# Designed miniproteins, single chains, continued (5): the designs that were tried, part 86

Each design is a single chain, and the fold is of that chain. pLDDT is the mean over its residues in the fold that is shown.

## One batch from the design tools (miniprotein)

Design m19158
Fold by ESMFold2-Fast:
Structure m19158 (fold): chain A 59 residues (1-59)
Amino acid sequence: SELEERAKEKIKLMSEFQKALLDGDYEKAREYAKKLGLPDEFIDRMIENRKKLEEKLKN
């Protein structure tokens, strides 16, 4: 079904987005998030939160 196909695509995009964030590739993360239809402000907050979390866990 079209719903199942769209769900699979979104899951794949979400996994690629998470992988890019884990890799510190914020440009790729932004690209995947835009393809997911996330607003720019939300994308910026997610990236900043990830950076802060990495700094906090490292120290």
Scores: mean pLDDT 79

Design m19159
Fold by ESMFold2-Fast:
Structure m19159 (fold): chain A 58 residues (1-58)
Amino acid sequence: SEKEKLVKEIREIGDELQELKASSEVLKKAKEIFEEALETGDLEKAKKELEKLLEEVK
């Protein structure tokens, strides 16, 4: 399903942030974005916000 695809993509971004050794502050923000998405159901917004964080770390 679309939701399962988005959850997988979000997890992949989280894994990439860990691999790039992002700061604890960035990792905390990523966790907060994902947690909010689980509460609101807005996985599309979470993916966009996490992709933005990933680009800031690169």
Scores: mean pLDDT 79

Design m19160
Fold by ESMFold2-Fast:
Parts: C-alpha cells; structure tokens; sequence
Structure m19160 (fold): chain A 82 residues (1-82)
C-alpha cells in the first residue's frame, strides 16, 4: 500500500533528522525548517496518492523523497566541513 510506504519512509526521514540534531547540534530554527520541509513533502505525496494515477503518484513520491534526502545530505556536508 503506497500510503503505508510513504508514512514509513517519512517517519524514517524524521528519525534521521532527529539523530542529526543530537549528533551535530543543528540549531532549533534550522531543525524546525527541515521538519517543515519533510512534512510538506509528505502532504504533497499523500495528496498525489489520493488524486493522481498510481504512476504519477509514484513518480512524485520518488522525486519528493530524493529532494528531502538531498536536503539532509547538504546539511550533513555543511556540518562536517572543517
């Protein structure tokens, strides 16, 4: 079920972000911004699952997930740069 898959992936992304906050000391403002981005991506995916074809929803799901992962990678690279 695509909704269950989306929930699982976005829950895991939020857990990764929480671990990054603790490990790297991400400021609260930046953390809240990243949480909002993940939540907005999740809402867009759920809307697509409800209102679009399975193929179109799957494409959007993949694109939104990759975008969020990219945001997290960028944060990690910035924090680890010395």
Amino acid sequence: HMEEEARRIYENLLKVLEEMKEKYGIPDEKYQELVRRIEEAYRRVLDAIENKSELEASKLFTAEALRVIGDLIDVELEVKKK
Scores: mean pLDDT 79

Design m19161
Fold by ESMFold2-Fast:
Structure m19161 (fold): chain A 83 residues (1-83)
Amino acid sequence: LREEAEELYEQGLKAYEQGKYEEAKELFERAGRLYEEAGDLAGAALAYLLAGEAARKAGKEEEAAELFARAWALLERSVEELL
């Protein structure tokens, strides 16, 4: 799961750098789901944050807002687990 999430995350970064924002969004969303399944809430939050930014670059403002909200919720949970 974590290795698969990492590979999807790296593919998302490459797609984003190439301006393929819709593809990058999908790759980051998939990475985020795998990070969540692996219990890596911080990794999931980062992946969803990047998915939201990619969605915004693709002009999908509603999807971006939902992804940012998901990333924020996961980040808060990650911080609470450390406390």
Scores: mean pLDDT 82

Design m19163
Fold by ESMFold2-Fast:
Structure m19163 (fold): chain A 58 residues (1-58)
Amino acid sequence: SELEEAIEAALNTVEGLLKEGKGEEAIKYAEALLEKATDEAVIAAGKAALEYAKEKAG
């Protein structure tokens, strides 16, 4: 589904940044995704990405 695809894409981006030691950039990416989100799928993806980034970076 579009929702699942959006979540996977956002989580993959966050994981890539975390692997490079860019925890702050991972959080900023997720926050920026939520800031511009108008779609329920993108909002869900941004929330999932932000929670994951905060959990793994902090």
Scores: mean pLDDT 80

Design m19164
Fold by ESMFold2-Fast:
Structure m19164 (fold): chain A 100 residues (1-100)
Amino acid sequence: MSRTLSSQASGLDFSRSTLLWYRQRPGQPLELVALLSADGSVTYYAPRVQGRATISRDVSKKTGYLHLRDLRPEDSAVYYSVFIEGDRVLWSEGTELVVD
């Protein structure tokens, strides 16, 4: 089982925005899942999703993506995208992912 999460950042210059994905599992603190630098040269994945996650973006659509493979019950969380452009920070409202 796999899932792709998407988030659109209206009003930002996507070519200068760093994309981060955070998640909050039930009863746990907010944790960083993945990062894609503004120039696309640097990617980071948290150890728990390393090898199962892919972060990407479509500049023309101003959309950031997180693709998760081999979904596990521990991947059940509320996922947030964060776009950072200089001093501007845009958080998504959150997307709940439930894995049975």
Scores: mean pLDDT 82

Design m19165
Fold by ESMFold2-Fast:
Structure m19165 (fold): chain A 109 residues (1-109)
Amino acid sequence: SELIEQLSDKDPKVRQLAAIELGNLGYDEKAVEPLIEVLLNDKDPKVRQAAALALGRIGSEKAKEPLLEVLKDKSAAEEVRQAALQALLAIETDKKKRQEYEELYKKVL
C-alpha cells in the first residue's frame, strides 16, 4: 500500500496524513503493525497522535498493548496520551476496562 510506504516518508506531514488516511479506511489490518511502529517510535508527536487515532479507528486487538504502553508513559506528549486513551476507548467494549483506561490517563496528568 502506498499509504503504508508513506508512513516512512522523510516529511512528518506526509507521515501524519498517511496515518490519518489509513485510519479513515478503517479496515486494513496490514496497516496495524506499521502504525504501531509509528506510534512507539516516530519523533514527531503529531505523527504519533495520528497513528494512535488510526489504530483506534481500525479497531485491532493487537493495538491495545502498544496503546496502553503510551497511555502509561509519563514522558509521552500529552496529545499522544489523549489519542491513546481515545483509541483504547474505541477498541474496548468492557465498561470496567474503559474506566481503568480513564483512571490510568488521570494518574499521569
Scores: mean pLDDT 88

Design m19166
Fold by ESMFold2-Fast:
Structure m19166 (fold): chain A 88 residues (1-88)
Amino acid sequence: SKLEEAQRLIDQGVNLAYQGKYDEALELFKKALELAEEIGDEKLIEATKLLIEYIEKAKKLGPDHPEVIELRIKAGKAYRDWLLEHAP
């Protein structure tokens, strides 16, 4: 399904971001956002937009900048909250 594909892309993007592969992570998050928008899942759209913003700031400021840490925490919480609502 499109939902499972979006989740797979986000999980892969998070792993790439953890490795410092920001451009690859950004590509996957942008694809996940397109799928989330096609599905019309507002919470997934919000979480994915926050992940994109986090990566764009991490590329410019580095992962240890306070603004980047704030975005990472906010994005992670939004995605985890979405996962908990969709877990069997």
Scores: mean pLDDT 87

Design m19167
Fold by ESMFold2-Fast:
Structure m19167 (fold): chain A 69 residues (1-69)
Amino acid sequence: EEEKKREEERKKLRDSIYRVVDNTIADKAARDGLSPEEVAALRTQAYASADENLKVIEEDEKKREELEK
């Protein structure tokens, strides 16, 4: 039960991060005049980094929960 709740929260967090990444890249593209190909490459790289960071956050949260309880 608790684990399923955390998995759903992780999915929401991932979706939120992807949205922020998309907005950040759009702002960068507007400022720097990036091509569609450059934007696509940045999104791919940023999504991969976000997924890696989410995995680290999930592991850290499990450790923090253990310490708090």
Scores: mean pLDDT 75

Design m19168
Fold by ESMFold2-Fast:
Structure m19168 (fold): chain A 112 residues (1-112)
Amino acid sequence: MLTKEEIEELIRERIKELGGDVNALEVVLDFEKSLKLLRRLLEELKRLPDTPRVRALIEQLERLIEEIENGPKSPEEREDLLYELSGLLSAVESDPRLRPFLRREIEEVVNT
């Protein structure tokens, strides 16, 4: 069972996997910025060829958007959402086709 401090450390480590981008950390910690980022990534994913990996990322992204829009009901649920969000961003970063889109969209969301 993960403690609050362990969850925060895992989120920090996953953001480091995005290249230590301080803008990525700002987006992940702000649910409104996260929603803007996730919606923009969803539109970019829908423009890619229909593959099992792209479909899985779209489904995960749509589910996470819905969970954030409904709002976490407890501090524990918020921490779970932050963990899931960081995991999704790491999965997108691992795809060389999606990495440039993710980095650009993070910069745009932070600068708006």
Scores: mean pLDDT 71

Design m19169
Fold by ESMFold2-Fast:
Structure m19169 (fold): chain A 85 residues (1-85)
Amino acid sequence: GANEQKLEELEKRFEQAIKEGKYEEAIEIAKEYLKVVPEDDRERLLRAIGMILRGIGEQIDEELKRKKEEEERRRREEERRRLEE
């Protein structure tokens, strides 16, 4: 039915957003998926929850990576300044 096709399109969009590093967009897609899932479809409800958790997990991992890269960049700049004195 139309809802099933929409769910399949949302699943594909979610996977593409994750692959592209668009984790905030992926979380929003997962939320839209949850809204379309029938209340009696336990398998798809669990899948929607899994998608949201995956998106959040990837977003946290990217945030941690950015903080580490920023700290490494700042440390490199401080070492360069010390070597130029």
Scores: mean pLDDT 79

Design m19170
Fold by ESMFold2-Fast:
Structure m19170 (fold): chain A 58 residues (1-58)
Amino acid sequence: MEKLIEELKKIVSEEQARKIAEIAEINGPEAAVEYARSLGLSEEKVEKIREILEKILG
């Protein structure tokens, strides 16, 4: 969890990183990526978030 939040903070705010990490842990990486899209993030940022989630949780 801590490593995931640290990596996500490079792309999004700390608050957003914590929420994305929590959703990924509870509902899986795909749900977290969908949540990130709902925040209005660019497709480039969403793809980076997906890669981080897969690398750390996969």
Scores: mean pLDDT 81

Design m19171
Fold by ESMFold2-Fast:
Structure m19171 (fold): chain A 58 residues (1-58)
Amino acid sequence: MELLEELKKKYPELSELIEMAENLLELAEEAEKKGYFKTAENARESAQQLVDEALRLA
């Protein structure tokens, strides 16, 4: 089971933050593949901050 999925199950209060991080990571991967490197970098940074905070709270 993916770490983010486990966090959503154990800490429902963090589910919105984790879901936002997952969406940003998906958008970053797609943007990078399409050549939108600035958009991908910004999305990855935002997602990383959300994931890092959720992991610290867990």
Scores: mean pLDDT 77

Design m19172
Fold by ESMFold2-Fast:
Structure m19172 (fold): chain A 120 residues (1-120)
Amino acid sequence: SIDEIIEEIKEIVKKLSKEGIIEAIKKLLEKLEEFYEKYKDELSPEQLEALKTIIDDIKKLLEEAPNLSLEELKERFEYLLDKIGSFLKDLEINNPELGKKFLEVLKEIKEEIKEILEKE
């Protein structure tokens, strides 16, 4: 379930240091940019705009991250995770094959974030 994986990622994020959260955001950005480049010709114009907006919001968060408190950084990252979950729900309805591929990417992101926590 999409809600389950988003909540699992949020639970890991709550345990991370500021450094760990910044690394998690970098991994999220890398995977979403990779997905965008691989599937940009298969995504609808609305899906492209939604994903591009999320990617741009993640980039802005990374630029601001050194100047944010740990609490502010966690709140902004959790908000972006909720937006990603909403994007995936829409994608599963309108393009189930791409939705399945995006869910696999989200599972990979969860495992990489978990590894960041295990190394702290």
Scores: mean pLDDT 88

Design m19173
Fold by ESMFold2-Fast:
Structure m19173 (fold): chain A 80 residues (1-80)
Amino acid sequence: SERDEIIKEFKKQYEELKKQILKIFEEKRPDMVETLKKELEEEFKQVVEEMEKLSPEEAKKLAEEAIKRYKEALKKLEEA
């Protein structure tokens, strides 16, 4: 379905951003990596569950907002 394709694309973009964020934390805060990984996995599950309850259009907006937040967080980490 259209929603399934949106979720698949979100998962792909999320995994890429997650790897970059975790790599920075491994260098700066290795003690927090396991906690951060669990928190990111929990947030991902919540976003996917919400997308499954929404129309394809609303699911796409939710995915885009989530990806935008992760990209902004990554930029701040890279600039610090």
Scores: mean pLDDT 83

Design m19174
Fold by ESMFold2-Fast:
Structure m19174 (fold): chain A 92 residues (1-92)
Amino acid sequence: SNRSLELAKGLIEAARKEGGSVEVEAEGDTVTIKASGLSVTQLIGFALRAIGLRLDGEDVEPEIEGDTLTLKLGGLSEEQKKELKKLAEELA
């Protein structure tokens, strides 16, 4: 879904603004995005948005561990996966 992609892009941009880090990995039709070093407000905000999308039938799953938010996204195209990887690489 485009909504899950936009959530993922927003997470990468939030990490960029807060001086955090992002890792993007693609495994089959699933993309895993790990964002670290975000404020508690941003972590909770993105996790709640992901839960909302999941309840609305989107293929997105949030996980919080410490200061790290992991989003697992399904159903993304190869071009959408490349876009997310490129955005994460721009943080390095």
Scores: mean pLDDT 80

Design m19175
Fold by ESMFold2-Fast:
Structure m19175 (fold): chain A 65 residues (1-65)
Amino acid sequence: MLGKVKITITSDKPALSSDGSTLPKGTVIEGEVLEIKEDGDLLVRDSATGKLILVGPDSVEVEEL
């Protein structure tokens, strides 16, 4: 995966940001992938807000930018 990605939340379970805010289904984020965890979870920095967002691979659609 390249460092820059576009992520669309596709799950009814919202994604969590590092400040505890939630991102509901249909949210689109452009950011940088900082880490891919062993379970496939992506740690992404939102380019617009600078917030860290943890997303599950089954809960998102990912496009490389």
Scores: mean pLDDT 76

Design m19176
Fold by ESMFold2-Fast:
Structure m19176 (fold): chain A 61 residues (1-61)
Amino acid sequence: SLLERGRELLEEAERLLREGRDFEKAAQLATHAAVLFLSAGDEEGARRAAEVGREAGKRMG
């Protein structure tokens, strides 16, 4: 489902942030997750994914 795929992508993005690597990939995954959550009507999931994407973007330099 869109929700399951969104959670999978968000989990990978959060993992990359915790590991301190691949911030550009983390931002892309989080953005994709946000779109999937919005498409599924999960506004809270989309908000969380957007926050993760913003944090990854800040760490890209």
Scores: mean pLDDT 86

Design m19177
Fold by ESMFold2-Fast:
Order: structure tokens, then sequence, then C-alpha cells
Structure m19177 (fold): chain A 88 residues (1-88)
């Protein structure tokens, strides 16, 4: 259902953040990677807020909220691809 998909999106966002953080640890002076990590952390934070607000309200996730989560995940995947190209 929508909640299961939202939990999967949060898990994937955390995995993407962790991968970018690992790339930055191997390339600690890379300013572009630092910016990518910060942007990824901002996307994860927004996703966590969307999910937390819906849970506290006791509502089902709307189609619009789930669509916003999918957009955040898509952006994070693009940031991961960019980070991987920087270190390749």
Amino acid sequence: GAWERAEQILEELEEIRDKIEELLKKNPDNEELKKILLETEELLGLAEIIVAVARVAGEELTEEELERLEELLKKAKELLEKAEKIVA
C-alpha cells in the first residue's frame, strides 16, 4: 500500500545518503560532493517531514503526498549518479 511504498522510499533515500557520505569520506576535500551530500540530506529531511506529518494526523498518505515522495527519490537518485561520475 501507500505506507509500504513511503517506507521503501525513506529506506532508499537513507541508502543513497549513506552511499554519497561514503564517497565523500574517500574524497574529503571534494566541494561538489559536499554540496551533493547536503542536497541529499535536505531531500531526505523533506521526505521524513511528509511521512511524519501524515502519521501524526492519523491519515492515509494522499496520492499527491506519495507523488512528492517519488519526486524526492528521483532527485536523490540523480544526485547519486552525479556523485558516482565525479569519483569515476
Scores: mean pLDDT 87

Design m19178
Fold by ESMFold2-Fast:
Structure m19178 (fold): chain A 52 residues (1-52)
Amino acid sequence: AALEAELAAAQAQAGAAVKAMEAATDPEARKAAWDKVLALAARVEALEAALA
């Protein structure tokens, strides 16, 4: 289903964002990556709630 595909995509993006955060040596870049992780985590929770 479309929502399941969006959830899978959001989970993949969250994983990539975590890896980017871990790879970032600059504190500002790490903060930006962390903000993206939080936004994607909220999206995953919203999509999981919509599928439940």
Scores: mean pLDDT 81

Design m19179
Fold by ESMFold2-Fast:
Structure m19179 (fold): chain A 60 residues (1-60)
Amino acid sequence: SEYEEKQLKTIKKLIDDGKITPEQAKALVDSYIREKLARGEITPEQAEEIKKKVDEIAKS
């Protein structure tokens, strides 16, 4: 989604600026996903897609 893409772009900037590590970014996203899954706001399949996108951004 557009909102998720904006959030991922922000995370990439934080990594590029050295404010957080890729590992810290993944931990933050995992926490966010866990909360969204617990509330039924996303599916497990959507959670896996978000994790893959974060991994791709972390490699950039």
Scores: mean pLDDT 76

Design m19180
Fold by ESMFold2-Fast:
Structure m19180 (fold): chain A 56 residues (1-56)
Amino acid sequence: SPEEEIRRKAEELGLPEEAAEEAIAVYQGFLDLGFPEELALAWAKMVLEAEARIRA
């Protein structure tokens, strides 16, 4: 599922569970606005990569 993909990406980046939850919230938010699933998932992954850079 997209949510599992987001969680795996967070684990790969060494991020805490809260970061995965924030990214999932971003994903759901974009879906609620009517964006395609692929775009919503891409934005969620971008949020995780930004978090990883800030925490590095």
Scores: mean pLDDT 82

Design m19181
Fold by ESMFold2-Fast:
Structure m19181 (fold): chain A 61 residues (1-61)
Amino acid sequence: NRDILRELFTALVNNQPISSSFFLKALEALEKTPREEIERIAEEVGLPREDLERFLRAVGL
């Protein structure tokens, strides 16, 4: 799950396209991961907290 989230956040930081199949796997990983861990992975990748929060709201988390 950590590697999937790191890949997702790296794609978001670089504005890279995300496939529907990968997005579904990433959503499952997000649902199974505590918020504290999600925030830590985002920080490691350099995704700003505000961008993370907007993304999580957009996907219903």
Scores: mean pLDDT 83

Design m19182
Fold by ESMFold2-Fast:
Structure m19182 (fold): chain A 63 residues (1-63)
Amino acid sequence: LVGAVVEAVRDVEARAPGDLSLKKGDRLEVLRVDAAGNLYVRSLETGAEGWVPADAVEILEVG
């Protein structure tokens, strides 16, 4: 999944330092995956990075 392009399927509000807020339709590159299935992503629009829940995104392309 690292290197994959994903798209936000819903809005997500950042809850902690290091989390990234998402709007539905945002496109992101997956940089890291933790043991709990959270994704560390970079926004393709803004370059902002942060953690997001895996259930908030859909895989578009596999890197």
Scores: mean pLDDT 80

Design m19183
Fold by ESMFold2-Fast:
Structure m19183 (fold): chain A 67 residues (1-67)
Amino acid sequence: SREERRAALEKIAAALGISLEELDRKLLRYAVEHGSEEAQALLDRALELVRAGRLEEAAALVKEALG
């Protein structure tokens, strides 16, 4: 659900030490630079890791991709 996705993104943002708003801006920039399909693939991979309890790996993936 959208609420589940938002909760996962909030956890990733917290693990990265940034706000959800800042994470959203970085994801939007990534989508503009790399395309919406690549941005969705990144998001889907990160969300799967969060669902598996692998938050640190999800945060690392997002940090590597977004800078």
Scores: mean pLDDT 86

Design m19184
Fold by ESMFold2-Fast:
Structure m19184 (fold): chain A 69 residues (1-69)
Amino acid sequence: SKEEVLKIVREFIEKNRDRLSPEVLETMESAVKLLEKGALTPQQLIDVVTNVLRSLGMEEEAEELLKKV
């Protein structure tokens, strides 16, 4: 659901705030706001977050996130 995806992504951002650059955090937080406004689907938010993580070499974190949704 939208609420479950928002919760999972927000918890991920909070736990990894020290590991992610300000630019990456801004990208993820902007995508979260777009889902809240209905401009993105839950799947599109997951796609944005996992693609960003993979681009950073954080494949294990991307896979863990996908298992939660």
Scores: mean pLDDT 84

Design m19185
Fold by ESMFold2-Fast:
Structure m19185 (fold): chain A 59 residues (1-59)
Amino acid sequence: MREEARRLIEEGLRLLRTSPPGEALPEGARLVNKGASTLLEEMSEVEVAEEVAKIVAEL
């Protein structure tokens, strides 16, 4: 499927979790948004939400 988009979301979420509040927020948010937008090109919003939930569960 969209492994690269999934990696972008995973890395963005990781940055948001491991960095001080505010420091990585713009960069982490951009990565998550880019990944989610890529998935939305081929998947429904519900399916994208399920994939994001799976990534969050892996963290």
Scores: mean pLDDT 72

Design m19187
Fold by ESMFold2-Fast:
Structure m19187 (fold): chain A 68 residues (1-68)
Amino acid sequence: ADDAAFKRQAQGAIAAAREMLKTLPLSEEERKEAQEKIEEAEKALAAGDYQTAFKYAAEAVEILNKAA
């Protein structure tokens, strides 16, 4: 139950972060930091660690929101 909820939230947050990364004209440092968090989230999602995937995806979104 919890894992399924975190999986959905992680997928949504990763999608949002990727879209923000495409649309925002970020500095190279900001882009790299957000991209690294997205990569960690995708790695955790692939491993079935949905809570960790959501955590990293949320961190990526926070970085991108602060940069915007």
Scores: mean pLDDT 81

Design m19188
Fold by ESMFold2-Fast:
Parts: structure tokens; C-alpha cells; sequence
Structure m19188 (fold): chain A 67 residues (1-67)
């Protein structure tokens, strides 16, 4: 289970200049439901505004799974 500090770090990492860091953070949040509520505002923004198609896809899929 991710700690609150790890969740905060992953939310920040989804906006990293390094594409691998952004993608890794987005995927790790998607795999950890305990992070979803804290990440929701960032995921909603990324699903529509991210320039990275893969980040948009992961964010959208995670939001769909949240219901």
C-alpha cells in the first residue's frame, strides 16, 4: 500500500519533464486505488489537457475505474 507521502510524490511526478517519470507515476497511481481520491483533480486535468497521449489514456482509464 502506498503511503500518503508516496502518493503526493507520484501526483507531482505525473507533471515531470521526464516522460518516463510521468508515465511511471501515472501507471503506478492507476495500479493503486488508495491513491485515486487524492489524485482525482490531477487525473481529471491530465485526461483532457496532457500533451502525452499515453498519460491522457491512463488518466481516463483510471477515472473510469473510479466510477
Amino acid sequence: MLSPDEIEGLIQAMESEDRSVRLGAARRIAEHPEAWEAARPRLERLATESEDEFVREVARETLERMG
Scores: mean pLDDT 80

Design m19189
Fold by ESMFold2-Fast:
Structure m19189 (fold): chain A 70 residues (1-70)
Amino acid sequence: GTPSEALAAAGLAVSAGKPEAAADAAKAYLAAGGDPAALKAALQEVVNNLTDPDAKAKAEEALKAAVAAL
């Protein structure tokens, strides 16, 4: 896949609060030659755009898993 496809998958996993899926997508993004700083910024924006506190907390856990995979 492309870095853009892996980035989209990581964003969806973070918004859904799925740490393992977010980590897998982050690894795929790196394997495709994506920039880690761009991934971190995009995923943080996904978290920041969430309005529900419970969804935001789960998304933050998924973001931490994605960052740890980098």
Scores: mean pLDDT 85

Design m19190
Fold by ESMFold2-Fast:
Structure m19190 (fold): chain A 112 residues (1-112)
Amino acid sequence: MKDLLEGEASLALGEIARELGLYELAVKQYEEAIELYEKALEKEPSAETYTNLGRAYLNLGKAYAELGDYEKAKEAYKKAIEYYKKALELDPENEEAKKLLEEAEENLKKVE
């Protein structure tokens, strides 16, 4: 769907910005990805859309941690965990969602 494709583009741009050390720009792109994935979710809840929302929040948390904003990083990681758990409720055997959930929980421990 258009919102999913636009969300994936914003997520990819955020990842590139973070790799270049442009953390403020990465935050903005991840927030845009979240808004687009939330629109996709309103049309039809799916394990894929929940996993994509989790990935956007996980990457948002990483960008905030790089900026030294550990409180915002913690909030973003908690949101990532919530969405990965929702993805696993719809698709319990989704190995990608399980792996990303573990990564989000590990990153949350580092900022607590």
Scores: mean pLDDT 86

Design m19191
Fold by ESMFold2-Fast:
Structure m19191 (fold): chain A 55 residues (1-55)
Amino acid sequence: MSEEEIEKLNKELKEALEKAVLAANAGDMQAAQEYARRSREIGEKLKEAGVEPEA
């Protein structure tokens, strides 16, 4: 995985986590769970590449 791909995935991870928190605070549990799931998938891809997620 390239350094540029890692940077993009870390950015997407942070955005997904922020959206999950905002959705949870708004009471939208479905959206919160969807964003939390996305953040897990991104974190898994980073770990498979040997990189620690920056969340």
Scores: mean pLDDT 79

Design m19192
Fold by ESMFold2-Fast:
Structure m19192 (fold): chain A 68 residues (1-68)
Amino acid sequence: SLVEEAEKRIEEARKKGDKDAEGIAKGVLYAAETGDLVVAEIALREAREIGDEKLAELAERVIKELRK
């Protein structure tokens, strides 16, 4: 699920000490759990800014699911 993938990205960021990726992954998790499209779009922008392709792809998938 998108929630499980977001949790995994949080854990991976924590293991690397990547505070920016951890925060963005938490935003993706929040959007996936609450349906908050604005938070999902912010997380996508932030993931792209830090160059985290996996986080950006996950945020895009959350946005797509919320637009159903």
Scores: mean pLDDT 88

Design m19193
Fold by ESMFold2-Fast:
Structure m19193 (fold): chain A 97 residues (1-97)
Amino acid sequence: SSSAQVRQLIVRAVGEVIRAIGLEIDGDLQGALESYLRAVDYLDEAYSLAPPEERPDILRFRGLVLDRAADIAARLGDDDLAAELRERSKRDYALAE
């Protein structure tokens, strides 16, 4: 079912967030950024498949992941990517209201 697929994608996104946190603790900021962006990709797929009533929670989670990715991008000196990710995060939080 589509709901089972959405749940599997969210679980994969959570796994990538956990991996990203571990990489950041280890000082691998590039690896952390890549892992957060993979989490965003899974949440993009989850959002596209989710029924309307489940979308606000996915948007809030994706917004949070995008903010974390933006912080890592800024720490790496990629200010353009950081700005893009922050704008996406703000849009997700606005859509989740």
Scores: mean pLDDT 92

Design m19194
Fold by ESMFold2-Fast:
Structure m19194 (fold): chain A 95 residues (1-95)
Amino acid sequence: DDKENWENVRQKLEEAADRLGLSPEEKETLRQALEILESLSPEDQAEVLNIWRDHGGDPELLQEAVEKYKGEEAAEVVREAAEILVRLQEAAENK
């Protein structure tokens, strides 16, 4: 079930965010981005996941893909979430 898979991703990201000390604002941005991604069709979700897998979660490519399906405001939230995830990866590597 694709919806259950996105719920599992959300839970894991919330746990990681708590462990790594994300601000409430950063956690909210990640939550909103996940809601946007969950609202995509399975085919559109697959395109976003392919960008994450093949392009390392490039914020510009993710923004462009989401803008195509959900518009500019939704794309901006997903871009901000991708930038937060890059920062978390860098912080984890430095700890």
Scores: mean pLDDT 71

